# Designed miniproteins, single chains, continued (4): the designs that were tried, part 62

Each design is a single chain, and the fold is of that chain. pLDDT is the mean over its residues in the fold that is shown.

## One batch from the design tools (miniprotein)

Design m14130
Fold by ESMFold2-Fast:
Structure m14130 (fold): chain A 65 residues (1-65)
Amino acid sequence: MSEEEQVDKLMKELGLSREKAREIVEAVKRMLAEGATVDQIVAFLMERYGLSREQALFVLALVYE
């Protein structure tokens, strides 16, 4: 899945701005490349962006695909 497709899905599903969705996708991709665990990524998204656990898991699943 392209980064633009990931950004578009986050805007639609979570009601995020394009800029915020892109920031989240880039951050999660970086964390995954650095070997971050699911728990670390979920905690980051909840604390940094105020996402629920369910929303954070949705972001992770979307970026991993």
Scores: mean pLDDT 82

Design m14131
Fold by ESMFold2-Fast:
Structure m14131 (fold): chain A 73 residues (1-73)
Amino acid sequence: SEAAEQARQVHQAIRDGKPIRLSGYTPNNELISGEDGKEVAEAAEKLAESYKETDVHSSQQYRAIADLARRAV
């Protein structure tokens, strides 16, 4: 499934210590990174919260990253 593929992408980025990229979801948004899925999810949630009033699309994309990072753990 698409969600499983995106979870795999997030998990791989965490393992490689690289910024998180989701094909078609975060092309021009701020990239996040972390040492594990929990750290990435927490960072992504904070970014989603910070954008909720100013950029709903960025907020939604960071929430998606947080959900996928939690699933990767």
Scores: mean pLDDT 66

Design m14132
Fold by ESMFold2-Fast:
Formats: structure tokens, sequence, C-alpha cells
Structure m14132 (fold): chain A 95 residues (1-95)
């Protein structure tokens, strides 16, 4: 359906954003290796769910990613939030 196609496009965009954010976090010495590893694991779960057309599993993995972000320290949360915002601004600028 068109609704499912729109959800899939949104999930693919979020995967693209998260991949860029993870690569940026790997280069930031203020982010723990454990935080990076958990994001890489969650990202892989989302990608595998999308590849298998399992939108429910993709949505569950995205929810767990959001929950994980909200569980981060204030410093790591700020770094992740800023990285997402900057990437979205550069890659998907508002007209």
Amino acid sequence: SELEKNKLKQFKRYVEILKAVVERMKKDPRVSPETVAEFEKLLKEIEEAIKNNDLDKAQEAMKRTTDFINSLSEEEYRIVSEAIREYVREKYPRP
C-alpha cells in the first residue's frame, strides 16, 4: 500500500541519518565505545528488518533506538541530538 511505502521511505531515511551519526560519534572522543557499539547493533537490526520488509520489527527497533538515546548521559544525548540535527539540516534542507 501507499502508506507502507511511505513508512518504508521514512525508515530508510532514518537509517541513512543514523549511519552518518554513528560514523560521527566514532570520531568523537567524548562518546563511549559502548554507546557506539549499541547504536551499531540497533542500526543493524533496523536495516535487517527493512531488508525483510518487516515494518513492525523495524518500528520496534526504532523505538528501542529512541529509548536508548533517551537513556544516554546528558553529554552523549547532546552530541547525538546535535549530530542528527546538523545532518538533517545539510542533507534535507527546508526550502
Scores: mean pLDDT 83

Design m14133
Fold by ESMFold2-Fast:
Structure m14133 (fold): chain A 75 residues (1-75)
Amino acid sequence: SAEKKELLLLTLITVAGSSLHMAANPGVTPELQAQNLAAARDLLAEARRLLKENPQVPQSAQDRLARLEAEARRL
């Protein structure tokens, strides 16, 4: 259903955000930062795929995904 796909998209975005937070954290090891960056990139790629299939999700979710993708590219 559309509601389940939106929930999945929001979950992927939330988990990717947490992984990016860890990737950018100078208090964690470089190895853990690299692992979290890789995980975030995979989650963001899946979220982008899901959004292309379901473009009618709220604009706030689309904006959040774009922001996290930009953050991942800077790391």
Scores: mean pLDDT 87

Design m14134
Fold by ESMFold2-Fast:
Structure m14134 (fold): chain A 100 residues (1-100)
Amino acid sequence: MKEIKVVDLGEVTWETNINEKLEFHSVHFFNENGELVKSVGGLPSFEEAIELAKKAVEAGEAYYARVESIKYEGGKVTQKVAYVAPEEYAKKVEEALKKK
């Protein structure tokens, strides 16, 4: 059974001079060797980007996916990153984050 996990790396927020509300959501798909296979941008939300990533990994179109969201709002920029991967790869990502 393919158990697919989402590893949420959280949010990083910093100041910007951009006061416009702008959002950019993208998914990058990788093979088992860590090579970029495909990128999809212009997605409407982080949650929909996660859903797209899960479907592609389940279908075997990619081994894992990196989901990135950049939001500009109120003079701040927030970046979110998550990995969508089989459990074995997700566990390696989580262990790397704990040790580094």
Scores: mean pLDDT 79

Design m14135
Fold by ESMFold2-Fast:
Structure m14135 (fold): chain A 107 residues (1-107)
Amino acid sequence: DAAELAEAEALLAEFEERMIAAAEELKATLKEEEYRKRHLEALRYLNKAVEAALAGKLAEAAEYIKKAAELLGIEISDEEAERLARALALVLAAERARGEEVAPLTE
């Protein structure tokens, strides 16, 4: 459903904006080394969330999203993390479908 995909894209974009704002606030508050450590750890968990979502492991993806948010000082509920994991899986599936649509045009 195109409406479900649009809602998923909007939810992920809003969360990305929240992460960027929280990271900037954290950078202003923490020492450079501590900020860098937390930022890298958050990126590591976000990468694990992508891998879990691609594997269909939505509960695991939600846990990784929640851990990444916590490292950046963002408090999210389990329900919000589950919605973000589902949104991530839908967007990744749509990106894969778009890639397959483009590939036949280059043959």
Scores: mean pLDDT 81

Design m14136
Fold by ESMFold2-Fast:
Structure m14136 (fold): chain A 65 residues (1-65)
Amino acid sequence: MEVLSIDGDEADEDALEGAVRTAAELGAELEIITSEENLERTKEKAKKAMERSGLEVPVRYIVRR
């Protein structure tokens, strides 16, 4: 499966929505890289991005040390 990676700490909701749309078009898994302290905020941004786009893609979170 193709993987599309995005930095969840730097990405706003519009950038995450774009990543969700691109991952859906490619049939890819979305890999969101985030810090431990931002994990819950990043999950909420990703949830909103999927709700706004009406698309669901497989998501994997990579937590930085």
Scores: mean pLDDT 82

Design m14137
Fold by ESMFold2-Fast:
Structure m14137 (fold): chain A 105 residues (1-105)
Amino acid sequence: SIEEKEEELKEEIKKEIEKDPNFKDYFLQIIEKLLKKYKEDPSFSITKEAFYEVGKELGISKEIVDKIFELYIKFLELFQLKYNKTPEVDLEAFLQLINDILNSV
């Protein structure tokens, strides 16, 4: 099921890149900024509202932010399944998983 979830996630990302070639860059910009905020202040909560705030700061549309948030939740699930830990305990490994999957599509 890990391999199936990883492949499904790759296929969804491919579809979004096909619609908008900048999707991968938008995804990385939002995630890196949110993880940086969390690293600097662990009381910071990575919520859907936080995604909208960062997206607005970066000039990324709400529709794209909504899809990035949807995929982010799937990355959280995949990370938990692969490593049996939450992203907060290993932000570097979580970002590496995201980069590995994005670079495979």
Scores: mean pLDDT 84

Design m14138
Fold by ESMFold2-Fast:
Order: C-alpha cells, then structure tokens, then sequence
Structure m14138 (fold): chain A 69 residues (1-69)
C-alpha cells in the first residue's frame, strides 16, 4: 500500500476506535499487511480489523470499534 492508504486508515482508527496516535501507525501497517488498502475494505471486514486492534491494544478496543460502527 501507499503512505496515503496508511494515513486514511490512521484517521479512521483514531476517529472510530480511540487508538492512541502513537499506536495508529503500527495498527494501520498491520491492516495493510493483512490486505486492507482502504477504509471501505476495512469496514467490510470490521471483525478482522477489530481482532488486529484487540491483539495490539486489548479486547476492549474491539468492543469500542463495534460500538462506533
């Protein structure tokens, strides 16, 4: 993916998951590595995205993600 895709995912994560800015890059890079290249694709696979977020930040982050959907 491009840097632009990473920035879009960081913005989405910050808005919808409450992920701290220090962790946004790591989470976004994991999403790109998992094959997610856009916010639309992320939202279509929100449960997998939530699992990645929970893996890095804990299970409460997954619950937050679902509640903001």
Amino acid sequence: GSAEALEELKAWLHRHTGVPQEHLDAVARRLVAAGFHSVEEVEANIERVGEIVAELLGPEALARLRSRR
Scores: mean pLDDT 72

Design m14139
Fold by ESMFold2-Fast:
Structure m14139 (fold): chain A 65 residues (1-65)
Amino acid sequence: MRILVTGNQPLDLEAIREVVERYGGRILSATPTRAVVEVPAEKYREAMAALAALPGVVSASPLAE
């Protein structure tokens, strides 16, 4: 499952990477204020909540294909 992470400032991509890797995922693409990550379907809600809790993250939402 893919999650879009957005922020107001440059995202801490290392913090995002550590969170998604803990849930068995990876970063697919990133810009300074947006990252697309992929996590296993069984973990995606938990990972999305963890990503939304990171400093500088404004939202983490399911990304439609």
Scores: mean pLDDT 80

Design m14140
Fold by ESMFold2-Fast:
Structure m14140 (fold): chain A 77 residues (1-77)
Amino acid sequence: KEAELERLEKEVRELEEEGLKAFEAKDYDKAKEKYTRAAEKAAELFELKGDEEAAAQARALAEQIPKKVEELKKKAE
C-alpha cells in the first residue's frame, strides 16, 4: 500500500508538471488532458487512503478542469 501511494503521488506530481508546461506553451488541449489525469490519479490516491470525500472532490475537479481550461484559453485570446 505504501509503494502504491508513493507511485500515485509521483504520477500526480509528474502530470501536474506536464500540464503546467503545456499551459505555459499555450497548448491548452494538452494542459487540459494532463490536469484531468492528475485529478483522476489524485482521486485514486485519496480512495486508497480511505478518504472518500476527498476522492469525490478530486473526481468532481477532473470533470470541471476541461471547462476551466477552455475559459482560460478564451481569456488568453
Scores: mean pLDDT 79

Design m14141
Fold by ESMFold2-Fast:
Structure m14141 (fold): chain A 69 residues (1-69)
Amino acid sequence: NAEIDALLDKALEALKEGRITEAANYVYQAGLLLGKPQQGADAAVAAIMFGHLGLYEEAVELARKILEK
């Protein structure tokens, strides 16, 4: 889905810039677009945790996997 991919790309860019809260918001918006607010919230938490560890690609990949369930 191009819209979800665009939001996750923006999340990755925000994480690389140290804007962890903005990255979490992009991930949550992807969840809302999928009609999965709980998965969106879970994915946003994952992005925050891995973002603080400097694991930016892993943060987005984990968020994507949570949103696919």
Scores: mean pLDDT 86

Design m14142
Fold by ESMFold2-Fast:
Structure m14142 (fold): chain A 67 residues (1-67)
Amino acid sequence: MHLRKEVVVDGSALSEEERELALRVAMVEAGMALKKEIAALKAEDPSLDVSGTVVVRVGDRVEEVDV
């Protein structure tokens, strides 16, 4: 089972530094939330093979990480 969490941040009003910070914060928060969801699923059924991917978009920039 593979979970996907997608986050879109409106970067149109952000400076370069603010976009960098927003991207990092969104990646960390989405990653933590997805790991918590995976842990909850495994706690209910330990036989589940569960993985996940976080995708964050800020303007034209897209970052993706597996958890």
Scores: mean pLDDT 80

Design m14143
Fold by ESMFold2-Fast:
Structure m14143 (fold): chain A 114 residues (1-114)
Amino acid sequence: QKTVDTLLNKADTAEKAGDYEKALEYYLQALDILVTSPNIEDGAEKLKNTLEKAIVLYNKLPSSSPLKKKAAAYLRSYATGLELNSKGYPVANLSAKDRLTLAEQIRNAIRSKS
């Protein structure tokens, strides 16, 4: 929890400074902890909000950013995990509807046709 809260605070600070690449890096680090940690207080809400923030920042990055390619790979992994929760992808108490909605939002954001 403390590590997640620290990463989310660093991400928010970077985003407010206009450092979208640094903000996305911190959100991706927080997501890695949130998807694997069932004991985080408000973990489901934090996971949902952090994924939504990561998608927004991903869309703000130029196509030339090396981080955009790396972030697309992480986001695809999260989408697959959200869709396949029964295959041992630990998710913090998200409803099936919220998991599938977030997965679709991720898939739409990373599609190569825009």
Scores: mean pLDDT 75

Design m14144
Fold by ESMFold2-Fast:
Formats: C-alpha cells, structure tokens, sequence
Structure m14144 (fold): chain A 107 residues (1-107)
C-alpha cells in the first residue's frame, strides 16, 4: 500500500529529526512539541489525499512546510542561545571563541 509506505517514511524522517534534537541536548518546549505534532499530522494527511485529492494534498504539504520552517527557526534559536550561554559561563574559553559565538548568535 503506497499510502502506508509514505506514512511510514514520514514517521521515520521525523524519528531522525527527534534523534538529532536529542543529540544536541535540545529539550522541546510545549510550543515546539505542538508544532512538531502539527507538522507530522499535516504530512500524514497529505499522504492520505495524494491519490484521491491531489489539490488538498498539495495544500496540506504547503502548510506542513510553513509549520516545519517555524519549528526549525525556534529550534535553531534555542540551540544557538544555549551554546552561547555555555561558552560565556566557561572561564577556560578564549576571548576569540567567545567572539565567534557572539557573531553566530547575532545572525
């Protein structure tokens, strides 16, 4: 079943994203968890409608891209902030390393 295979692929891709977040020590906020759930739900629904209603599937995929982009922005910002704070708190970190972290954080 092509629909079931597509849903499984989406779920596997999401597991990889969650594993990457866990490796980076990122603890998801309630807002981030809600966006992640919404993203998955939209992708699964899009896969279900691919053959029966391609226009609806396209709209759902476009909405999923927007939700996924917002989630990524929040995760990237959280990661940069945590890395920056850790470097500033480290008395062994060189001034050059701290300057590089500040430049990365302000992007």
Amino acid sequence: NKVEERIKEIEEKMKKVRESEKKQGIKLTPEQLKLEEQYLKLLIEAARYEESDPEKAKKLREEAVQVGRKLKELLDQQFLQQAYDALLADPSASPEVKAAAEAAYNR
Scores: mean pLDDT 71

Design m14145
Fold by ESMFold2-Fast:
Structure m14145 (fold): chain A 137 residues (1-137)
Amino acid sequence: SEEDLLLDLAINYFKVAGKHALRAAEIAGADKETIERIKKLFDEIVKLLHEIRDNPEKAKELMEKIFDKVREILDILVELVEKSGNPEAAEHALRAIDDIELAISYLVQVFPEFLPLALELHDYALEKKKRIEEIKA
């Protein structure tokens, strides 16, 4: 179905975002615990999206958990990039955030009731992106 295709696109963009986020963390010199935390957050998001596919009646509860995990990822990436001052880490962090934003855009097409929450998350991400872009410059 179209909804299944959009969910698959969201899952794939979160997987790509996870690769960029992990690369940003590695370049920034993040410790093993921080790298494992980032990996766990992305793995949990993907697992929650598969659970939504199987049980769409749970979408409200699970989408809120996904958005909370996205906020934590954004906070970790900003802190790592600002602390390292590394432009290559900044570039990978920005790619991760852009891929997360694309994934969320597909999710709100499936669940339009989450558009207000997605817009709040977009504003949150925009502030984090501005801080990371200052390091890339």
Scores: mean pLDDT 91

Design m14146
Fold by ESMFold2-Fast:
Structure m14146 (fold): chain A 83 residues (1-83)
Amino acid sequence: DAKELAEKAVEKAKEGGKGIERGRELIEKGEDPTLATAEAIRGIGYLTEGAILSRKALEMGGDKESQEKAQKALEASEKGVAP
């Protein structure tokens, strides 16, 4: 189901972007670098999952809306930002 995969990809990209942003905020505030690194790694993991799911959704050739969601999630995952 291309729509389900596209929606999951968007969720993973959102979580990944939040993790990267949290890591950045922790560094900017002079917080524990280990905690900041852990948040960034978690974010990267989610972005990686989002990219994989996005690619799979695009390859399945769902409807136009599902393809647009998958493309947006893939771009967000590759840029490390929320879609």
Scores: mean pLDDT 78

Design m14147
Fold by ESMFold2-Fast:
Structure m14147 (fold): chain A 88 residues (1-88)
Amino acid sequence: MAAARASLAALEEILRELGPPGAVLTREDLLEIAERLEERGVLPPFVEFVRNLARATTEGIRVTFERDPVTGAPALVFEFVDGRRASG
């Protein structure tokens, strides 16, 4: 939980630099975010997750922050511009 919160906080901070919350991110934006997360010492699985999203992205993705309604845990939601969703 603590590591996930740290990853979400770092990603939210970077998103504020790149645009408003929920902005569409390109492949290049995602790779830059992954590098910054790695520099901040975020666990490798989260960095790899962002890099995998970059590899899967053609038109861009939207990143939002939600809470899991069952566990109450913070959830990071990735929505591809083509309508596909992933969460981590």
Scores: mean pLDDT 65

Design m14148
Fold by ESMFold2-Fast:
Structure m14148 (fold): chain A 100 residues (1-100)
Amino acid sequence: SSEHEELVKEIEELLEEIIEIFKEKGASDELLERMRENKELALENAKVASIEELKQMKNFYEAIKKHLLSNPNMSEEQLRRLISFITATLRHLKKQLEAE
């Protein structure tokens, strides 16, 4: 549907914004590559998600973006932990979507 396609596009754009914020905070090339892998997994999840699930996914990424912008001084270790949390959340969601 057009609504599904628009939400997937909004999620993709939001994830690109999040990657840019990580880069601006001085995230290493390793961490930026992990975030690009998170983006790919997020888009795989988004393609099979319902409209309501896409809205919840968008809310999750909006919360991540807000957290990053509200915390200007994050260490490399704090950025690494946040990226690992995102990866774990996305892998858990993938398993939930595959079980539907």
Scores: mean pLDDT 89

Design m14149
Fold by ESMFold2-Fast:
Structure m14149 (fold): chain A 119 residues (1-119)
Amino acid sequence: LSPHVQGIQEFVDVMTQVVEEALELAKESKSKEELLKRLEERWRAETDPLRKTAWALILNIVRNSGLSLEEIRELLEKLLEVLKDPSANKDLLEELREKLKGNLDAELIIKAIEAYLNS
């Protein structure tokens, strides 16, 4: 694999881990404000550059979305399903792209998944 393709695969793997952890935080949170605080704490504490970028992307998606906590949980569950098996979940990836259209942080994740599918 080229170093560029390897970097995309590593980022998708890191996104999968971070989204799984973010979903657990969302399930444990009683409000969107509590979730945002927990996501910000994880982002601030993260020392790995790829994981820190992943936390920042998720934090910004949650912060800038008009979604409720329950809708955020559903979004993270769907995103995790796509990240675990992108090739089996192309229709779900398209649904997420439309739902998150205009969110630059979400567009970066979607582009990384699309690049992974083409590697």
Scores: mean pLDDT 85

Design m14150
Fold by ESMFold2-Fast:
Structure m14150 (fold): chain A 68 residues (1-68)
Amino acid sequence: SHLEKMLESFKKWAEEEKAKIKDKAKFEQTLQAGIDLLERELREDPSLSEEEKEEAIKKAREIAQKIL
């Protein structure tokens, strides 16, 4: 699905940024900015239900927590 592709792209991006950014604080700031952007894009998408938006945001945060 489109949401699965977005989450997989987010995971890949986060893993690549972790490899590039050696400073933990800078990586955490970069990761949070990525989450904030994804959340904004999902909330602004009128084709998605509120349940799909909340589930995708939850999954993105879980991905981020596992990568940290």
Scores: mean pLDDT 83

Design m14151
Fold by ESMFold2-Fast:
Structure m14151 (fold): chain A 64 residues (1-64)
Amino acid sequence: DAALQAAIEQAVKRTEQLILDNVEAIIAKLQEEADKYRAAGDEELAENLELGIETVRKMHEKLK
């Protein structure tokens, strides 16, 4: 039973980490896209992607 409880706690921690990793991965990809558009001189697309990043960050803060 102690081993079962430890396994459940580890599964919960892994699930929480996957959620966090997914949010951070999305932010990282959006930032890479924004950087690419900014380097190409497309400031409007870069700003739109940065707005998307802020939205994702706000949603993450609201859910924690």
Scores: mean pLDDT 77

Design m14152
Fold by ESMFold2-Fast:
Structure m14152 (fold): chain A 94 residues (1-94)
Amino acid sequence: DADKLIEEASKLFSEGKYEEAIKLFEEALEKYVETDKEKAKKLAEFVALAGDNLADLGYNEVAAKLYRIAAETYEKVGDKEKAKEAEEKAKEAE
C-alpha cells in the first residue's frame, strides 16, 4: 500500500532518518507511477518541496537525492518541464 509507505517514510523523515525515508518514498512513487500518475505527480511535488526545505537548512546531499527522485518521477509521468527543473535543483544542491 503506497499510502502506508508514505506514512512510514514521513515518520522516518521526521526522525532524521533521511536515507531510509527516501527509499520508502521511491517505492511509493514507483507504485503510484504504475497505478495513479496524478498521485505520483503530487507526491513528487511534495518530495521536491522537502528537498527545498532541506537545501535551505544546508542538508544539500539529502536535498539533491530528493530532487533526483522527484525528477525521475516527473519524467515517468510525462512532466518534462518539472523534471528538468528538479534535475537543475539537484545539480545546484551538490
Scores: mean pLDDT 86

Design m14153
Fold by ESMFold2-Fast:
Structure m14153 (fold): chain A 100 residues (1-100)
Amino acid sequence: SEREKDIEEAIEAYKNLDSLTESQQLAVAYGLAALIAEEEGDGEMLKKIKELEEKIKELQELYKEGKITAEEAKKKILELYEEIKPEMEKLIKEYLEKKE
């Protein structure tokens, strides 16, 4: 499926994190975790991902309206990723352990 191809590409990016900035590493981990949650049907993780995406969209709209700075928006988005990071890393680890 298209999603399986996206997961494979995200896994390759995740395995090459050493060449990326911390912010890029978080984004790659998030992307992979989101794809895995959709593939596995992890309802709790999917709900958390949806809530995170909604909060990010709210921050993007506040920035577009001039209510916050680009630096404030970036900082808050990174804080949101850091809050979900342990659950993302656990999901990725468990998924990769199932792959041969």
Scores: mean pLDDT 75

Design m14154
Fold by ESMFold2-Fast:
Structure m14154 (fold): chain A 88 residues (1-88)
Amino acid sequence: IDQALEELVNRTVELLRQRYSPEDAKYLQPTLDNFKSELLTLMKQSPSSQQARDAAQQALLVVTQALSQDAETTKEMLEQATQALRKV
């Protein structure tokens, strides 16, 4: 579960980065790195927790929705998801 989720997160982050121009990718990189770090930390520390699992699933849904948005909206969505993960 942990490895599959880690690979899914990595692939999703890479898809977001590849979708944007080099300038937008540079702008989003710190936010993407923070989101990835928090999500992976939560999954590694509490892989069997229902609360942690629900939070991780919700965060991945937010990233999926962000794929259809502009860079500014994607940044805001990722920042909100990162903050939600920190509250778990």
Scores: mean pLDDT 71

Design m14155
Fold by ESMFold2-Fast:
Order: structure tokens, then C-alpha cells, then sequence
Structure m14155 (fold): chain A 80 residues (1-80)
């Protein structure tokens, strides 16, 4: 379910991400993704997230992008 997917992604982020700002950014990203109705909206949300995450360290970016990519992939499978 979308709720389980959200919870798993947030739990993983809280375990692997040490920067509170990065966690907050990810929570905003997840909430916006779940409201998206089209591929265009998903792409815009993902691009905005990537831009905001560019201020983080490379290590934090790598972890966030890995979690975000898994979430996006699973979300697209649920909505096909």
C-alpha cells in the first residue's frame, strides 16, 4: 500500500540519514510524491528534490537518492 511504502521509506531515511535537514527534505518529497497524479508531476517533484538536495554532502546525497529512487520505482509500479 501507499501508506506502507511511505512508512518504510521514512524509517529507512531516519536510520541512514544523520542530517535533520536532509530528513525534513525527504519527508516533504515523500508527501508530494504521494499526491502526484501524473508522470509530469513526479518528474517535477523529483527534479525539485534533487535541486534542494544539492546543498547536502555527497554521502548524504547518495543515501537520499538511493532511498528516493526505490520509492519512485515502487510508486510507479503501484500506479500502472
Amino acid sequence: SLEELKQEALERARKEITDPEAIQLFEDFVNRLLEAESDEELRKIAMEFAKKASTLTPEQQDKLFAIASELLSRLRELRR
Scores: mean pLDDT 80

Design m14156
Fold by ESMFold2-Fast:
Structure m14156 (fold): chain A 58 residues (1-58)
Amino acid sequence: SRAEVEEEFRRGVQRIVDETRERLNKAKTDEEMLKVMQEAQREADALQERTEEELARV
């Protein structure tokens, strides 16, 4: 079901956004902020790749 995969993707994106905001609020240096952003980008890329793979099977 494409709709279920899309809903799961949206939930994953929201989770990454919420967790990234919390980590950024705790970051005290530009270096820490950069690491948080880099980690968020990797998580987003992994979620997109997984979602594309799941969509290819429906």
Scores: mean pLDDT 85

Design m14157
Fold by ESMFold2-Fast:
Structure m14157 (fold): chain A 94 residues (1-94)
Amino acid sequence: MAKLEEAKELLDKIAEGPTDELLERLDELFRELLEEDPESAIELLIYYLDLLYKKLLEEGKNIENAIEALEELKKISPPKLKAKLEEKIEELKK
């Protein structure tokens, strides 16, 4: 969906430099995706968590919250995305 691509681009910009404007636009797009295409909303969350994990590793910050977020996302994910999330969680626990 076009909204999913826009949201991913927004996440990339937020990773470089977060602003209130970018965060508000991301929240709007995420809510719209959750209503119109929940599967794409879940894909967006996975993309966000990948970016968050990379940023936390680069900054030497604790990744425990990222693992917890992935576990929560796994609970609501369809089977194909659940398998990808499980693989990611196992990688992070190493």
Scores: mean pLDDT 68

Design m14158
Fold by ESMFold2-Fast:
Structure m14158 (fold): chain A 80 residues (1-80)
Amino acid sequence: SDIQSKILKGVGLLIRSIGLEENGTEEDIKKALELRVEGLSLLIDATRQLISVSSGSRRQQLLAQLKELEERLEKLKKEL
């Protein structure tokens, strides 16, 4: 599914960012931050799509998760 594709790509970018950060070079640390921004953006998009097809308690949980992801992305953008 489109949602699943976004989740897999987003998670993959976050995993790759860890490897780059472990290299410890200034260039790799900057690239790791860029990959985290892209990965979180994909997870936010996937979460919004899940919210659109959800109801009740699951919808409320996803809305709380969306807020947390958006706050994390905002914080990361200030570090770029």
Scores: mean pLDDT 87

Design m14159
Fold by ESMFold2-Fast:
Parts: C-alpha cells; structure tokens; sequence
Structure m14159 (fold): chain A 109 residues (1-109)
C-alpha cells in the first residue's frame, strides 16, 4: 500500500537524519547535530501519525522535518570547516531529504 511504502521511506529518513546527526556531532557541529536530530524526531512522529491513519498530521510532520533538515544543512556549511566531514554530513542530509520527499508524495496519493 502507499501508506506502508510511505512509512518505509520515513524510516529511511530517520536513519539518514540520525547518521547526519552523529557525523555532525563527531565533527563538533553542535547546531547541525541538533537540527538533524530534530528532523529525525519529526520523521518518527510522521511514522506514528501515518500508522494511525492521520495523513494530514503526518504531512505536517514531514514539512517540519524538511525545515529542520534545511537548518541542519545551513548549520553544517557554517560549522564544519573540514570539507570531507562537511560533504559526509551534507550527503546524509540530502538522503534524508530525498526519503522525506518520497514519503510526502506517497502520503498525497
């Protein structure tokens, strides 16, 4: 079902955002890590809402997670001076964004 696929994409988003947060923390990027953790938390709340059949609330949480990823990306670009560590964090944030956008499309179907 579209809902089951959306939940799977949201779980992938939680994983990617969590990896971004850990990589940012290891790089000393405290703000980027905090915002990436917020994105993971909002994606987890979207899973709970979607599983309960509350599509509108799930979509609201997806939008909040996307906004947190945007802030995490901005923070990572500002805080991480090592280009290899920065690229690693940004790659995980980009994966999380792709998963959230796929989940959004599936929830809107």
Amino acid sequence: SARARAIEELRRAVGAAGRAARAAEAAGAERAAREAREAAFKASEAIVAADAGDTEKALEYVEEALEALKRAREAAEEEIKDPELRERVLAELERAEEYLKRAKRLLEE
Scores: mean pLDDT 92

Design m14160
Fold by ESMFold2-Fast:
Structure m14160 (fold): chain A 61 residues (1-61)
Amino acid sequence: MYSGEEAVKRAEEAAKKAEEGELEPEEAFQIHSDYAAAMAASGDEEGAKRAAEYSKKAKEA
């Protein structure tokens, strides 16, 4: 397992790939969910909002 900050960083990179359409929608959704959870655990509401926007895009893909 990664440290909290490393987990967030990895999830953010995966979220960017998903937004660019590099990942399958199902995978993108899972990764965005993990990203949102990591941001929420960090107490970062703005980060959680960004993750939610990425999740929406992943569902639309």
Scores: mean pLDDT 62

Design m14161
Fold by ESMFold2-Fast:
Structure m14161 (fold): chain A 59 residues (1-59)
Amino acid sequence: MIDEKEKEALKKLLLNLYPELAQDPEKLEQVLQVIELLDEELNLSKQYPAEHLIKLARK
């Protein structure tokens, strides 16, 4: 499970990679939620850097 500090790091990475998400905070929260679900089900955060998790959630 991604903790609060990791969520902030992911949010910063999301906004850096996809700046359009700053215009749509609801979509930003949805993407973060999908990343958290992927981490819980697949433990992806332990195998992949946050950048790769963001790419998976945006696909």
Scores: mean pLDDT 64

Design m14162
Fold by ESMFold2-Fast:
Structure m14162 (fold): chain A 60 residues (1-60)
Amino acid sequence: GVVEEARRLAEEAAARLGASPAVREAVVDFVVGQVERATGPVDLSRVPEAVRTLTAALSA
């Protein structure tokens, strides 16, 4: 489903960025949680950009 696809995309993006396991878990869980709470159509193309932004914020 859309949630499972979002998790796959988020995990792949976080892994590609070399995020630590703790940061990766936090970012993936946040993004997946946002997709689960969406009340309308979800644009999955925004998932990698969201992961990059959140990973940078948590790594600062």
Scores: mean pLDDT 81

Design m14163
Fold by ESMFold2-Fast:
Structure m14163 (fold): chain A 94 residues (1-94)
Amino acid sequence: MPSMEEIIEEYKKEVEEITKKAIEEMRKAGLPESRIEAFKVVMEHYEKEGIKALEEAESIEEAIKIKERNLKSIRETAKSMLDGLLAEQAAAKA
């Protein structure tokens, strides 16, 4: 069974990977660094809030469920933000 520290470490790695992939797409699309930095700040906020929720979990089983739900929500939020920023960038070029 994973420890709480291992669950938190896995959560951090997954959030960092989600953030990295989104930033790579933003850079390929030519987004300004100021927009990319704003996205990073939002993702850092979600990472910190998720870690707090994991630390407050009453059991390892609860922590696993929190991790899965939060990662799903973060993936959906990151995709929505990426899609919106890419659409704004495309409109600015037109």
Scores: mean pLDDT 84

